# Designed miniproteins, single chains, continued (2): the designs that were tried, part 32

Each design is a single chain, and the fold is of that chain. pLDDT is the mean over its residues in the fold that is shown.

## One batch from the design tools (miniprotein)

Design m5084
Fold by ESMFold2-Fast:
Structure m5084 (fold): chain A 57 residues (1-57)
Amino acid sequence: SEEARRRIEEAKERLRRDVEEAERKYASSSPRERVLEVASATVRGMGEVVKARMEAK
């Protein structure tokens, strides 16, 4: 449905923003910490995208 597509796109947009925010926030941290925090934000955001896709069914 249109609503489901919109929710999926909003979740993708949130994922993009949260990853960019993590990259910015941890830019001055160690490379290891930066990688871990960006990966953590990515996994959380991907989970929200999957949840939105499941809600579409």
Scores: mean pLDDT 81

Design m5085
Fold by ESMFold2-Fast:
Structure m5085 (fold): chain A 60 residues (1-60)
Amino acid sequence: MEELGELKMQALKLGQQGFVNATDPDVREKLGELMRQVLASSDKAEVEQLTAEIEELMKA
């Protein structure tokens, strides 16, 4: 099942929304780094892990 592109887009949308809403500079830097890793990744499991890290940064 080819879901990599969809997973990457979902992760990037989440990361971008988090970046716009973040008031903490450290959170913004980490979100940017995670988004760059999502863009560079070709592994579904890695993208899923990065998405979870983005969610944790935004939710707590």
Scores: mean pLDDT 78

Design m5086
Fold by ESMFold2-Fast:
Structure m5086 (fold): chain A 65 residues (1-65)
Amino acid sequence: SSIDSLSRISGLMTLGQQYRDQQDYQTAIQQYQRARDLARRNGDDFSADVADRLLQQVQQDQQQS
């Protein structure tokens, strides 16, 4: 259902943030990519855009570390 998909997307974003905070950028990237791809498959353009922005941010963090 849409609610189940939103919960999964939110969970993946939360997990991505947790790994990013630990400076495990590769794992954070993987979680955000999963969130983006799931959002796109569900037609959730808003969550897909949020996940894509988080991907851009973590990639910048990785380059500055």
Scores: mean pLDDT 86

Design m5087
Fold by ESMFold2-Fast:
Structure m5087 (fold): chain A 90 residues (1-90)
Amino acid sequence: GSNIERLPPAEALKKINELKEVLEKDPDDVVARLELAKAYIDVKQYDLAVKELNTLKTKFPDNESVQLQIEALKKELANHPEAVEALLKL
């Protein structure tokens, strides 16, 4: 269902703050950084989502699981016309 918002904006913003605290304690937490990118997509902050995905590409270039998850989120971003400019930076 591509037409359903994944998280309400207020809940997504709370999630973003919690994930940022997790990443301050463990900057190499792949799961937290992927969830942060997803939360940024949910609040339509596509530039910030792409920044987090680029950080994962830089830190984990040889991690096939991470690269597959980045590809999945890139496909999700491509379904948002307003994300096109941010997606070009990925």
Scores: mean pLDDT 79

Design m5088
Fold by ESMFold2-Fast:
Structure m5088 (fold): chain A 88 residues (1-88)
Amino acid sequence: SDDDFEKVLLQVVGEDVPKPDEEKIKELREWLKEKGWEDQISDKDIEDVLRLHNNDVEKAKEDLEKYHEKGIPLEKVPSVLLLELISQ
């Protein structure tokens, strides 16, 4: 469930990771638009990917490209990334 995802995300990144600022969300959104992927991922999913990378936009972009190349739907990337981070 979404509640389970948020709980595990907070366990992985820690409660000290702030919500991404609107500028970082906008930057990633504009990059996704340039790729033609803007409709494949929600703002919440963008926030989740950013938080999993400690709000590092470049790392978020790298993982979105990596998983897209693997044929994983972008909307599933936060869950896949979270599972990979906890699986060691």
Scores: mean pLDDT 78

Design m5089
Fold by ESMFold2-Fast:
Structure m5089 (fold): chain A 75 residues (1-75)
Amino acid sequence: IEEKLREALALGRRVGARYYERRDQLPQDLQDAFRAIDAKIQSLHDIKDPAELEAKINEIIAELEALDARLAALD
C-alpha cells in the first residue's frame, strides 16, 4: 500500500507541475478534473478500511494517468 501511495503522490506531482505551467491555457474540464483528483487525494486521510483505501489509491492513479495523457495530447 505504501508503494502505491508513493506512486500516486509522485504521479500527482508530475501531473501537477505540468498543469500549473499551463493552468490559464487549459480547458475548464481539465481544470475541473485536476481539482477533483486533488480532492480525492486529500480525502485519503479519512479512509480507515485498508481495502477501501487501496481501491481509492488505484482509482486516483488511473485518473492521474488519464489526466496526464489528456495534458500531453494538447500539444
Scores: mean pLDDT 76

Design m5090
Fold by ESMFold2-Fast:
Structure m5090 (fold): chain A 103 residues (1-103)
Amino acid sequence: TDAKLAQAQALLAQAQALLAQANALIDEGLRLYHQGDLAGSIAKFDQAFALGDQGAKLGEQGAKLAADAGDEALKQQGMKLAVESGSTAGLAAMGRSSLRIES
């Protein structure tokens, strides 16, 4: 239905915005680490993990709605966003773990 397509498009736009924010937070976390601010770095990686995880869930939801509406291209976009957002969350989680071992 057209309503499912509109909802899928909105969810994928949100997922893409969250992915961009999560990547920016990883960059900020790395900057703080190089400045010796371990606590600030961990906080940024925690935020990046939360946004990346949320982006992955929205990407999956958008892909499901696109599939239900018969839009294969939008489904593939949602699946790609879910994978990329999940990968970003994984990088943030690894960054946190590395800093906790070093402290």
Scores: mean pLDDT 88

Design m5091
Fold by ESMFold2-Fast:
Structure m5091 (fold): chain A 75 residues (1-75)
Amino acid sequence: SLEHSKIRARLLSVSSEVWLAQKLGIEVPDEDVKLIEDAIKEAQSSDDIEKLKEVLEKIEPIEKRVTEQINAYIN
């Protein structure tokens, strides 16, 4: 579905931001990396939109923190 595709796209976007942070030398905890990897695997194996929305909500604080760290590093 379109909703499922949007969720997968957002998870991949977060993964890309974490990758960029790591390449810039910003330390991202292993626990946060694992949560994102597990979220991507869940999105690949499940079409339960409500469950995947809950997964997105759990990674949102990590996404926000990493984005802020990248912005602080670059600017």
Scores: mean pLDDT 84

Design m5092
Fold by ESMFold2-Fast:
Structure m5092 (fold): chain A 62 residues (1-62)
Amino acid sequence: DHRQQGREALVAGDLESARRHYGKAARQGDAESAENLGFVLEEMGKFDESRRWRELSERLRR
């Protein structure tokens, strides 16, 4: 479960692993993972990518 693996990586402070696992879940249509990917990207300083993934998360929740 990529969503769960992303959460575990984020709790461990492994932003690269969190980005990869949340990215896979978000590409499979998981809105919560897209939102969490946005958070991870913001923590990594990738603000434009963060905003795009959060916008996608809002569209997926519709």
Scores: mean pLDDT 83

Design m5093
Fold by ESMFold2-Fast:
Structure m5093 (fold): chain A 65 residues (1-65)
Amino acid sequence: MKSATELVQEAMKAVRAGNSEEAKRYAKEAYEQGASDEELQGVADTAELYGNKEAAKFVKELIKK
C-alpha cells in the first residue's frame, strides 16, 4: 500500500521520465489519499520545469477542486 507521500514521489519520477499519463495518474491517486496542496504544488512545479505543461495544468486543477 502506497502512502500519499510515496504517490507524490512516483508522480515526480514520472514527470522527470516524460511520462505524462503516469504522472497524472499518480498525482490523482496522491490527491485521493490526502496529499497536501504543498506536495501537489511541488509536482506541478516539477512538471513545468521539465516542460510537461499538460501534467502541470492537471495537478493545479486538482488543488483548486
Scores: mean pLDDT 81

Design m5094
Fold by ESMFold2-Fast:
Structure m5094 (fold): chain A 75 residues (1-75)
Amino acid sequence: SSALTEAFLRAVAAVLRRSPRSREHLEELARATADEFLRQHPEADREAVLAHARVVIGELLADPAGLEAFLARHA
């Protein structure tokens, strides 16, 4: 749903703001994002959230300008 997608993207943004934004930390960032999202949505499939977080964070880390725009949008 749109609301769940937005909640997930806010979790991604929260983790990226407080953590090193580097590819070597991708797995740690994905796990932190899953933990953040599942804290408020404990019914969600952890493995699915982890897989999605790896893709989204990987794409953001590959695009520094897009990453900064993303963080501004999800303040």
Scores: mean pLDDT 87

Design m5095
Fold by ESMFold2-Fast:
Structure m5095 (fold): chain A 98 residues (1-98)
Amino acid sequence: SVRERLDEMIEKAKLDEEKKKAAYEGLERGIEATRQGRLVLYIHEKDLTPELLEEIEEAAREAGFRGVEIVVLEDEELAEVAGWAAAGAMAAVLAEQE
């Protein structure tokens, strides 16, 4: 299944417990959002601007997504790991759809 392959991807990355938890949360959000036709993005708090939000919403619309879910985290490394897992989930779910 898609979930079993994604779980293996996270386990092979040999993350510490906090990063592993963030990765699994990103994976779950990525699977759910992609199945609903939405994009999920993780952003570090320091990078959040009104201009970036507008660009993300426009890019998602242009790419054919029905909406975007933005998750803001204070920890940069956790945001990167969760974003990586969410992106992997999106790619796997989209590849499953024929």
Scores: mean pLDDT 82

Design m5096
Fold by ESMFold2-Fast:
Structure m5096 (fold): chain A 67 residues (1-67)
Amino acid sequence: GPAGTAVAAGAGAGGGAAAGGMLSRDSKEQIVTVTGALGTATAPASDGAGLRAAGAVSTEGSIIKAE
């Protein structure tokens, strides 16, 4: 449910931060820009780079379904 989703979302942010121990700028910035684009404006087709990065975010969606 929603509690599980909140934990997963927090883990995603934490994961990015952990990976950011070495590539904090690249990994975190890439995830944030993709998530921001999807959350603020659904422009996947107009942003080729965003569409490709959105593929990485789609893998996180499978965690929500596992609830």
Scores: mean pLDDT 41

Design m5097
Fold by ESMFold2-Fast:
Structure m5097 (fold): chain A 84 residues (1-84)
Amino acid sequence: MPEEVKKALEEMKKLSKQIIDLAKNNADQSQIDKLLNQLKELAKEMIDLLKRTAPPQAEEVIKEFKDLVENTENEVKKILEKQK
């Protein structure tokens, strides 16, 4: 697997945790939306790279990127729904 993809996955995991922590701490919705958009853009970029290069295990890694984005969005939605 390319080093760039490994680094991006680690950065996305950190960003996901940061977004969730910000949502829990009543951060501005605009800031949360900006970081969520950054997470989605990074995922799309890495998925496009993996689809073009088609390395072994590309499908599993693509699923991991998609799952990370979806899980982050769902967790943020749950937190925001509980905020008044």
Scores: mean pLDDT 80

Design m5098
Fold by ESMFold2-Fast:
Structure m5098 (fold): chain A 74 residues (1-74)
Amino acid sequence: SAAEEKLAALVALLETLSEADVRTYLRILYQEALENNVPLPAELVERLENADSLSKEELIATARELAALILEHA
């Protein structure tokens, strides 16, 4: 699907970035989700609020999950 292609492209892009830049991207994406009132699972919100404790791999996985929910809501 077009959504899966966009998510794959996002993951590929984030893998080329530094951990700090992935955290910055995730923070921006989280704000975008909140502003658009996207329904987020409580577990995902806990990960987003504790992003400083996540590895780069976990940050990318979290960003993909969040982006998928944003695309589904749009």
Scores: mean pLDDT 87

Design m5099
Fold by ESMFold2-Fast:
Structure m5099 (fold): chain A 55 residues (1-55)
Amino acid sequence: SEIEKLQQELSDYMKKMSAEIRELLAAGDHARAAELVKESSDKIVEMMKKIREAE
């Protein structure tokens, strides 16, 4: 279903962003990590809204 595709996309995106943020933090790049957290949070909210609208 369309909802399942959107849920999979959200799950994949969260895993990718989590990994990238952890790598930045491990490298000591807290500024870039914080920026990516903000960007990914905005994207996640948009993706969650699309899932709710598809229901």
Scores: mean pLDDT 84

Design m5100
Fold by ESMFold2-Fast:
Structure m5100 (fold): chain A 62 residues (1-62)
Amino acid sequence: PDFDYDGDGVFDVDDVGALAVELGLLPADASEAEKQAFYEQFTSGDPANPNGPAAVQALALA
């Protein structure tokens, strides 16, 4: 994945998609559309969203 550190630690679609694949939330062959959809869910801030930041943080293993 192309990881672009853009200023304030903003995650782009590819970075979030790669993280989601690492965590098993997306398949390794996930399309750009699937990564985009996950990124929109991740950034929505909806507390009912199962793919929101809190849920992804809980699945992020060291």
Scores: mean pLDDT 62

Design m5101
Fold by ESMFold2-Fast:
Structure m5101 (fold): chain A 78 residues (1-78)
Amino acid sequence: EPALDEAERAEEAERARAEIEALAQEFLNNQDEVDEAQPELEDAMKNGNEYAKRAAEMILNKKVREMLEWELEERLAA
């Protein structure tokens, strides 16, 4: 199989990252979908490639922050 040029490889990596970031933003906007996808995100973090691991970490970290903010707001409202 012909190898990709270094430039083409870098562009494919950048495109994959952008697509993963777009998907991450979509999941973050829908908490129900994030909850359903959480086991797959954890698997991607453990067994996925470097791009999948980074995206999964971003999604999980943001989800954790949102849950903490929700709990804080709920306690302040009470």
Scores: mean pLDDT 60

Design m5102
Fold by ESMFold2-Fast:
Structure m5102 (fold): chain A 99 residues (1-99)
Amino acid sequence: PLTPEQQAKVREIENLVLKAFIEASMLAKEKNDEDLLLKVRQIVNEVSAMIEAAVAGDREAMEAHRKRVRELLDTLPEEYREIIEPYVDKVFALLDEFA
């Protein structure tokens, strides 16, 4: 069972992920970039897995998914990284507070 503080952190992370997804998806639609929508979905899936690992106390799994998120970000064009990176940095900081 999560503490109320941990539950609040999960909600903050979920809100950050949603905001990043909306902003990145809007830009991808403007550019008619279907491949980038796929990459954004992959990042969201990896962040979800990272949250699940953090909640389970599985630090090794959390770090593996964190590495995968960083690798996926490195494959994005700079304009998408500029949108997504601030949200990812905040998510990583919030997850570090679970320790």
Scores: mean pLDDT 81

Design m5103
Fold by ESMFold2-Fast:
Structure m5103 (fold): chain A 79 residues (1-79)
Amino acid sequence: AREKTAKIVEPTVEKVIKEYSEETGIEFSEEDLEKAKEHVAGILLTLATELVKQGRSVAEIAKTLGLTPRQVSEAIKLA
């Protein structure tokens, strides 16, 4: 579940880390990026599942988590 969710959030995580790296001058290794993707994926999957239980739509969850509706839909299918 986490590995597949990490794949779904990968573009968003890579963008955030790239922007942070460019701003701070800190270089992240490929291993650091993979660990960050898995960690973020685990948190987002938990939050998306909780928001679904609260009756939130996929579009509302996507807006709340900063993801696309497609990414949220795919993550929920893995839960």
Scores: mean pLDDT 71

Design m5104
Fold by ESMFold2-Fast:
Structure m5104 (fold): chain A 96 residues (1-96)
Amino acid sequence: SLEEKLEKAKKKKAELLAGLKAELAAGKTTGSAAAAEAYKEFGRIFNSVATEEQKEELTKEIEKIREEYDAGKLSYLEALEKVLEKAIEIMEKAKE
């Protein structure tokens, strides 16, 4: 169900952000294999429920977030968290 997929996406977001926060605290620069796998699984869940219009909406939001990151307004972790939050918001709208 969409609700089960949404809960799974929220769990993968939490796992990814917690893993990356721990790695940054340890001075790592590339992220873990676990974080990379969580990100891929999150993307798979999103793509399984999102319409083409919703995928385009997320792509535009990612471009805006990337511009803010490149301008030094956001850290990598803050930028990633915003992307994941926006994807979840789009998925929640699909429930209606």
Scores: mean pLDDT 76

Design m5105
Fold by ESMFold2-Fast:
Structure m5105 (fold): chain A 80 residues (1-80)
Amino acid sequence: MALSEAELRFYARVGELLQELAAEMPPSFVLDLELDDGRVRVTLRVDPSAAGRALAERLAEGLRRIAAEVGFELEVRIEY
């Protein structure tokens, strides 16, 4: 099924954010993303270390900015 322009823009921006953080991503890092009618649910599974928490915080902030740019509602769940 074809993605909307807003969905394509959202995924492109998320990809850019992930590339910026790629060097800091541990093998245990998981990002699960569900997109439904302008609502984004993101589950971030990160290492409970200080570095993992800092990564989760930066990623959540980046995702909030991106969602605001495309006009989507964002729900972030962080699992350690």
Scores: mean pLDDT 76

Design m5106
Fold by ESMFold2-Fast:
Structure m5106 (fold): chain A 58 residues (1-58)
Amino acid sequence: SIDLQIADLEEQADKVADKDKRISIQVQLGVVDIMRAVNMDNDTIIKKLEEIQKELDA
């Protein structure tokens, strides 16, 4: 489910017309990749994905 959520957020980010906002979201998704690579808790990763979704919705 996390993999699907990340893929959905990546697709949403690519559709953001504002380049600065798009880059910000893409950088934050890169942070999620690092969090996953260092085996951070799924709850922490999910909270970060929720923050990214909130920024996309703003």
Scores: mean pLDDT 84

Design m5107
Fold by ESMFold2-Fast:
Structure m5107 (fold): chain A 97 residues (1-97)
Amino acid sequence: KELESVKAVKTMFEGIIDIINAAKEEGLSDDQIEFYAKMAIHVAIKKAEALYAETGDEIVKEALEKLKQMSKISDPDELLKQAQNMLEEAEKKIKEL
């Protein structure tokens, strides 16, 4: 039950990292990278809200609050760092479950 929620959270942050890295590889401007990153974060917020409503799992609530905080960040490098930190925390929780 909790393991499934942690895996979903991991997938959300992996998706954000993948979008930022793909945009950087394409040579997009910081404004364009921010735009795509913010779109990915918005989608992740909606998915996390739905998952939290269904499960009530604290890990999903924690991820949702972090995604909301990230939605206020404009620097693509800081967004990448925040997403990577959350991915590492999710991977650590999977290993402990």
Scores: mean pLDDT 85

Design m5108
Fold by ESMFold2-Fast:
Structure m5108 (fold): chain A 82 residues (1-82)
Amino acid sequence: GMIEERAKKIAEEVYKLLKEGKIEEAQKIFYEGVKEMAKEYGIEGAKEGAQIALEILAEKGVSVDDLQELSIAALKALEEEK
């Protein structure tokens, strides 16, 4: 669906930045992507999208530490859109 397609695009952009060692930029893109999903699909849709993106990144071999930092960015975005 639309949420899954959006999550995949966000995951692909974040993954490229992580491969370049740009963790702060990756966190910013993930944060902004989750905020935009919350505006378009609501909080529950944004939660679903963030989870899908994190699962894609985990399957691509992103470290637990990097996934944790991205999760924190997503939680911050969701809290600010309440």
Scores: mean pLDDT 88

Design m5109
Fold by ESMFold2-Fast:
Structure m5109 (fold): chain A 85 residues (1-85)
Amino acid sequence: SMVDEFAEWLHELIAQIQEAYKAGDKDKFLQLSLQLVLSGLDRILLAGSNGDLDTADQIQRYLDRGMDIIQNIEDGKEPAPLPPV
């Protein structure tokens, strides 16, 4: 499903964001973080335009969680785990 595909991609993207942060690569960290927002919003809009509000809501929750994890990484806090796929 679109939700499952987004969740799997998000897990991989968060790992890449964490590695960029550990490497001190601020440009890559910003690029990957922007990629999350743009991809998440695109999928929310696509689901919403098709009248699939439940899928849009689920992707929004994953996007919000991913953004929280990115913020926690930036703040030097231990990020809480993503919900299982």
Scores: mean pLDDT 80

Design m5110
Fold by ESMFold2-Fast:
Structure m5110 (fold): chain A 69 residues (1-69)
Amino acid sequence: MSGTGVGRAPATEEGIGAAMVAGTSMTNGGVAGSSVHILPGETVVVSSGETLESAQRGAETAAAAGRRA
């Protein structure tokens, strides 16, 4: 619950994905439920859960590429 750095750790997955598409120094909650990132040719679907999915995709793709190396 507390005293475990929870305010930083939980944003790892979203932070990584968002940072890759939006750039570095992105804070969870900095882009509040609006367009987190807009990709040319990509549809911007803004929903509390949808935003996380986009970030998850970016992070997973990067992790997969790096993991193979």
Scores: mean pLDDT 44

Design m5111
Fold by ESMFold2-Fast:
Structure m5111 (fold): chain A 92 residues (1-92)
Amino acid sequence: AERARRAAEEAERAAREAEEIALAAGTEEGRKAAVAAGAAGALARMAASIGVLSGEEEEGARLAERQARRAERARELAKKGDYEGAYRAAGE
């Protein structure tokens, strides 16, 4: 399940960077964005793991890739100082 694992690793990396940037802002919006980004990373890992365990590796990979895109979008918006946008992107 290389594809699912890669997507989960990408999501976790993007989520970590988004969390660090958003928390550094010291705002309530930043804290909300950080929590949402972290959740996206965790959901990607869970999707990858469940896909392997259930034999639905393709579904797990697609779900992990979706969460990776959300985490990456949140990271981009957090870098621009748009913490509300980052929160919405991670939760979408």
Scores: mean pLDDT 82

Design m5112
Fold by ESMFold2-Fast:
Structure m5112 (fold): chain A 83 residues (1-83)
Amino acid sequence: MQVRPVVVTDNVGIARLAAERIAASPDAADTAVVLINNGATSDSVEIMRDTLEAAGVPVVVVDGDASNPESLSEAVNEGKRKV
């Protein structure tokens, strides 16, 4: 199983398209997604989670600061542990 970290955008339309693209991938059955909630992105996280879970892709949500590489690394590692 591949673990794919995704930093969530506050643009709900782009977030939905990204989730749909992941769900439509031939690798979707072998993919788990870690959604990194970067502050004010809760609506985008919800749309991405719903889209991915409806396609059978496991989803984990973690909090992280995309501007801080150490925080981003920790968020990815936490998400991988929860998959």
Scores: mean pLDDT 79

Design m5113
Fold by ESMFold2-Fast:
Structure m5113 (fold): chain A 106 residues (1-106)
Amino acid sequence: MSIEEELAERLDRVIETFVRRAEGRLSPEELERWRRFLEELKEKAINFVKENKFSRDDVDALLSRLSAIVAEGMDAVFRGEMSLEEAIERIKEEFEKALKEIEEKQ
């Protein structure tokens, strides 16, 4: 399996996990917005890996950071500390920062 294919399959599992955790806590419209956003993050991560020379360790580090960023944002929404849209914007900012830090270490 290519590194890109492995990342895609692992991201699909992460997305399903986060969508399942949000079921019953978000409205149907918010849940659809959340799934769409996570799919956008998946596409950005795959494109980033395609443009850079990634090892398996680099992919593991990226997935760990992405999962942590997404989990923290989602938990803040569940605690009522921020709206879904505020969490999405924060996750985007932290995700782009993480990609830049990883790129600078390559």
Scores: mean pLDDT 82

Design m5114
Fold by ESMFold2-Fast:
Structure m5114 (fold): chain A 109 residues (1-109)
Amino acid sequence: GYEEALKGGKEGGKGAAEGAKKAALAGTPEGQKGAEKAGKEAGKLGGKSAARAGGYAGYGASEAGTLGGGEAAYAAGKEAVKEAKDSGSGAAAAGISGVGGYVSGLLAS
């Protein structure tokens, strides 16, 4: 329900922050596993939509380190928002919140 979606959003945001840290390990198996774990953990609390949002944000952060910046992270954020919207309103709100936090933080440096 709504409270589960709210928890998913908070964990999605945490997963996005973890993904940003894993960007420092971009191109490594550890960076990739970090992104996958972040998405999976978000999913436990907010369902599949939140898991996808967290996972995409994490993957974007890992790729940003390899590809030279925020464009990859921003693209991953857009994909996560799209997946979240497609999965339903409550879970979509949680996914969007998590991804938004990541992207905003990245743009602010």
Scores: mean pLDDT 46

Design m5115
Fold by ESMFold2-Fast:
Structure m5115 (fold): chain A 85 residues (1-85)
Amino acid sequence: LKEEIKKLLKEILELAKEHFEPGMYEAIKEMVEEAQKNPDDLELLKSIISSFRVLADRLSETNPEAAEEIKKLISEIEKLVKELE
């Protein structure tokens, strides 16, 4: 489960690198790195997921296809977090 979450976070980071502005990508990268430093902190992970949803909603105004792909990855992480509780 933790390894699957790490993989999904990496996939979000790759999509962010391709589709987000450099400043927004750096914010996402910092959040992913914080989650990786604290892999047992589910509350931190939930906060990061909420932030990613806001950023994906902003991306949907300019690139709805990329935003939808990121939202799918976020939903998969949410399911895995539920399984850890």
Scores: mean pLDDT 81

Design m5116
Fold by ESMFold2-Fast:
Structure m5116 (fold): chain A 85 residues (1-85)
Amino acid sequence: SSRSLTPEEFIKKLEEMVKAGKVDEKFYKAVKAKIYGVEEEEARKLVEELYPDAPEEERELLIALLSKDEERLKELLEKNNLEAV
């Protein structure tokens, strides 16, 4: 079965990561608020303004979320959220 990574599922994963101390609450809130965001290039500008010092992987996650690129979200999420236990 193909797994569709919805914004809702991604937000739930981020919430778990925030509780585990792996993701900042500010990042989580920004992502949650921008679920239905903007085009990729506009998303990049917003992320650069909001989180210029954030790691590239986190910025790419935000950009993918704001542009609703589910394929990139899956790739980035797996890169940031594997081998938990």
Scores: mean pLDDT 66

Design m5117
Fold by ESMFold2-Fast:
Structure m5117 (fold): chain A 72 residues (1-72)
Amino acid sequence: MSSKELENKLKELEKNLEEAVKNEDIEKLKEVRKGIADIANQASDAGDDKTLQKASQLYYKADKEIKKLEEK
């Protein structure tokens, strides 16, 4: 997978994350978090630091939102 393909997939995951947050859908948030982790792993393997950094930030946001819902 090219760096541009990884970035495009990450943008799709970001949109899915925003929708899942609006809907308070914990199962969807967990799916999105897993998808982001997969992109982060592929970016790391490819040496794509820019995509890895973006994926890490989105992973943190997804994880934080999941934690908020689990604490309610």
Scores: mean pLDDT 82

Design m5118
Fold by ESMFold2-Fast:
Structure m5118 (fold): chain A 71 residues (1-71)
Amino acid sequence: VTLPQSAVDELRAALEKLREEASKKSGLPAEELTVEATLTRVDDTSATFRLVATDKEGKVLAEDDLTLPVE
């Protein structure tokens, strides 16, 4: 699935926001966290991504869902 640039920018911003929230929740520096987006559902006009923030040991610190247009 190809996203328009505006959706890519929103995805990037959401990943950075999740990193910041995981950093606040865990007390770890944002730079030590890994954030990933996984496509979990596609509808005719939208795609839903699962966003996950993990620490260096692979411990899940925060999760969120993001729905973006795919037309």
Scores: mean pLDDT 78

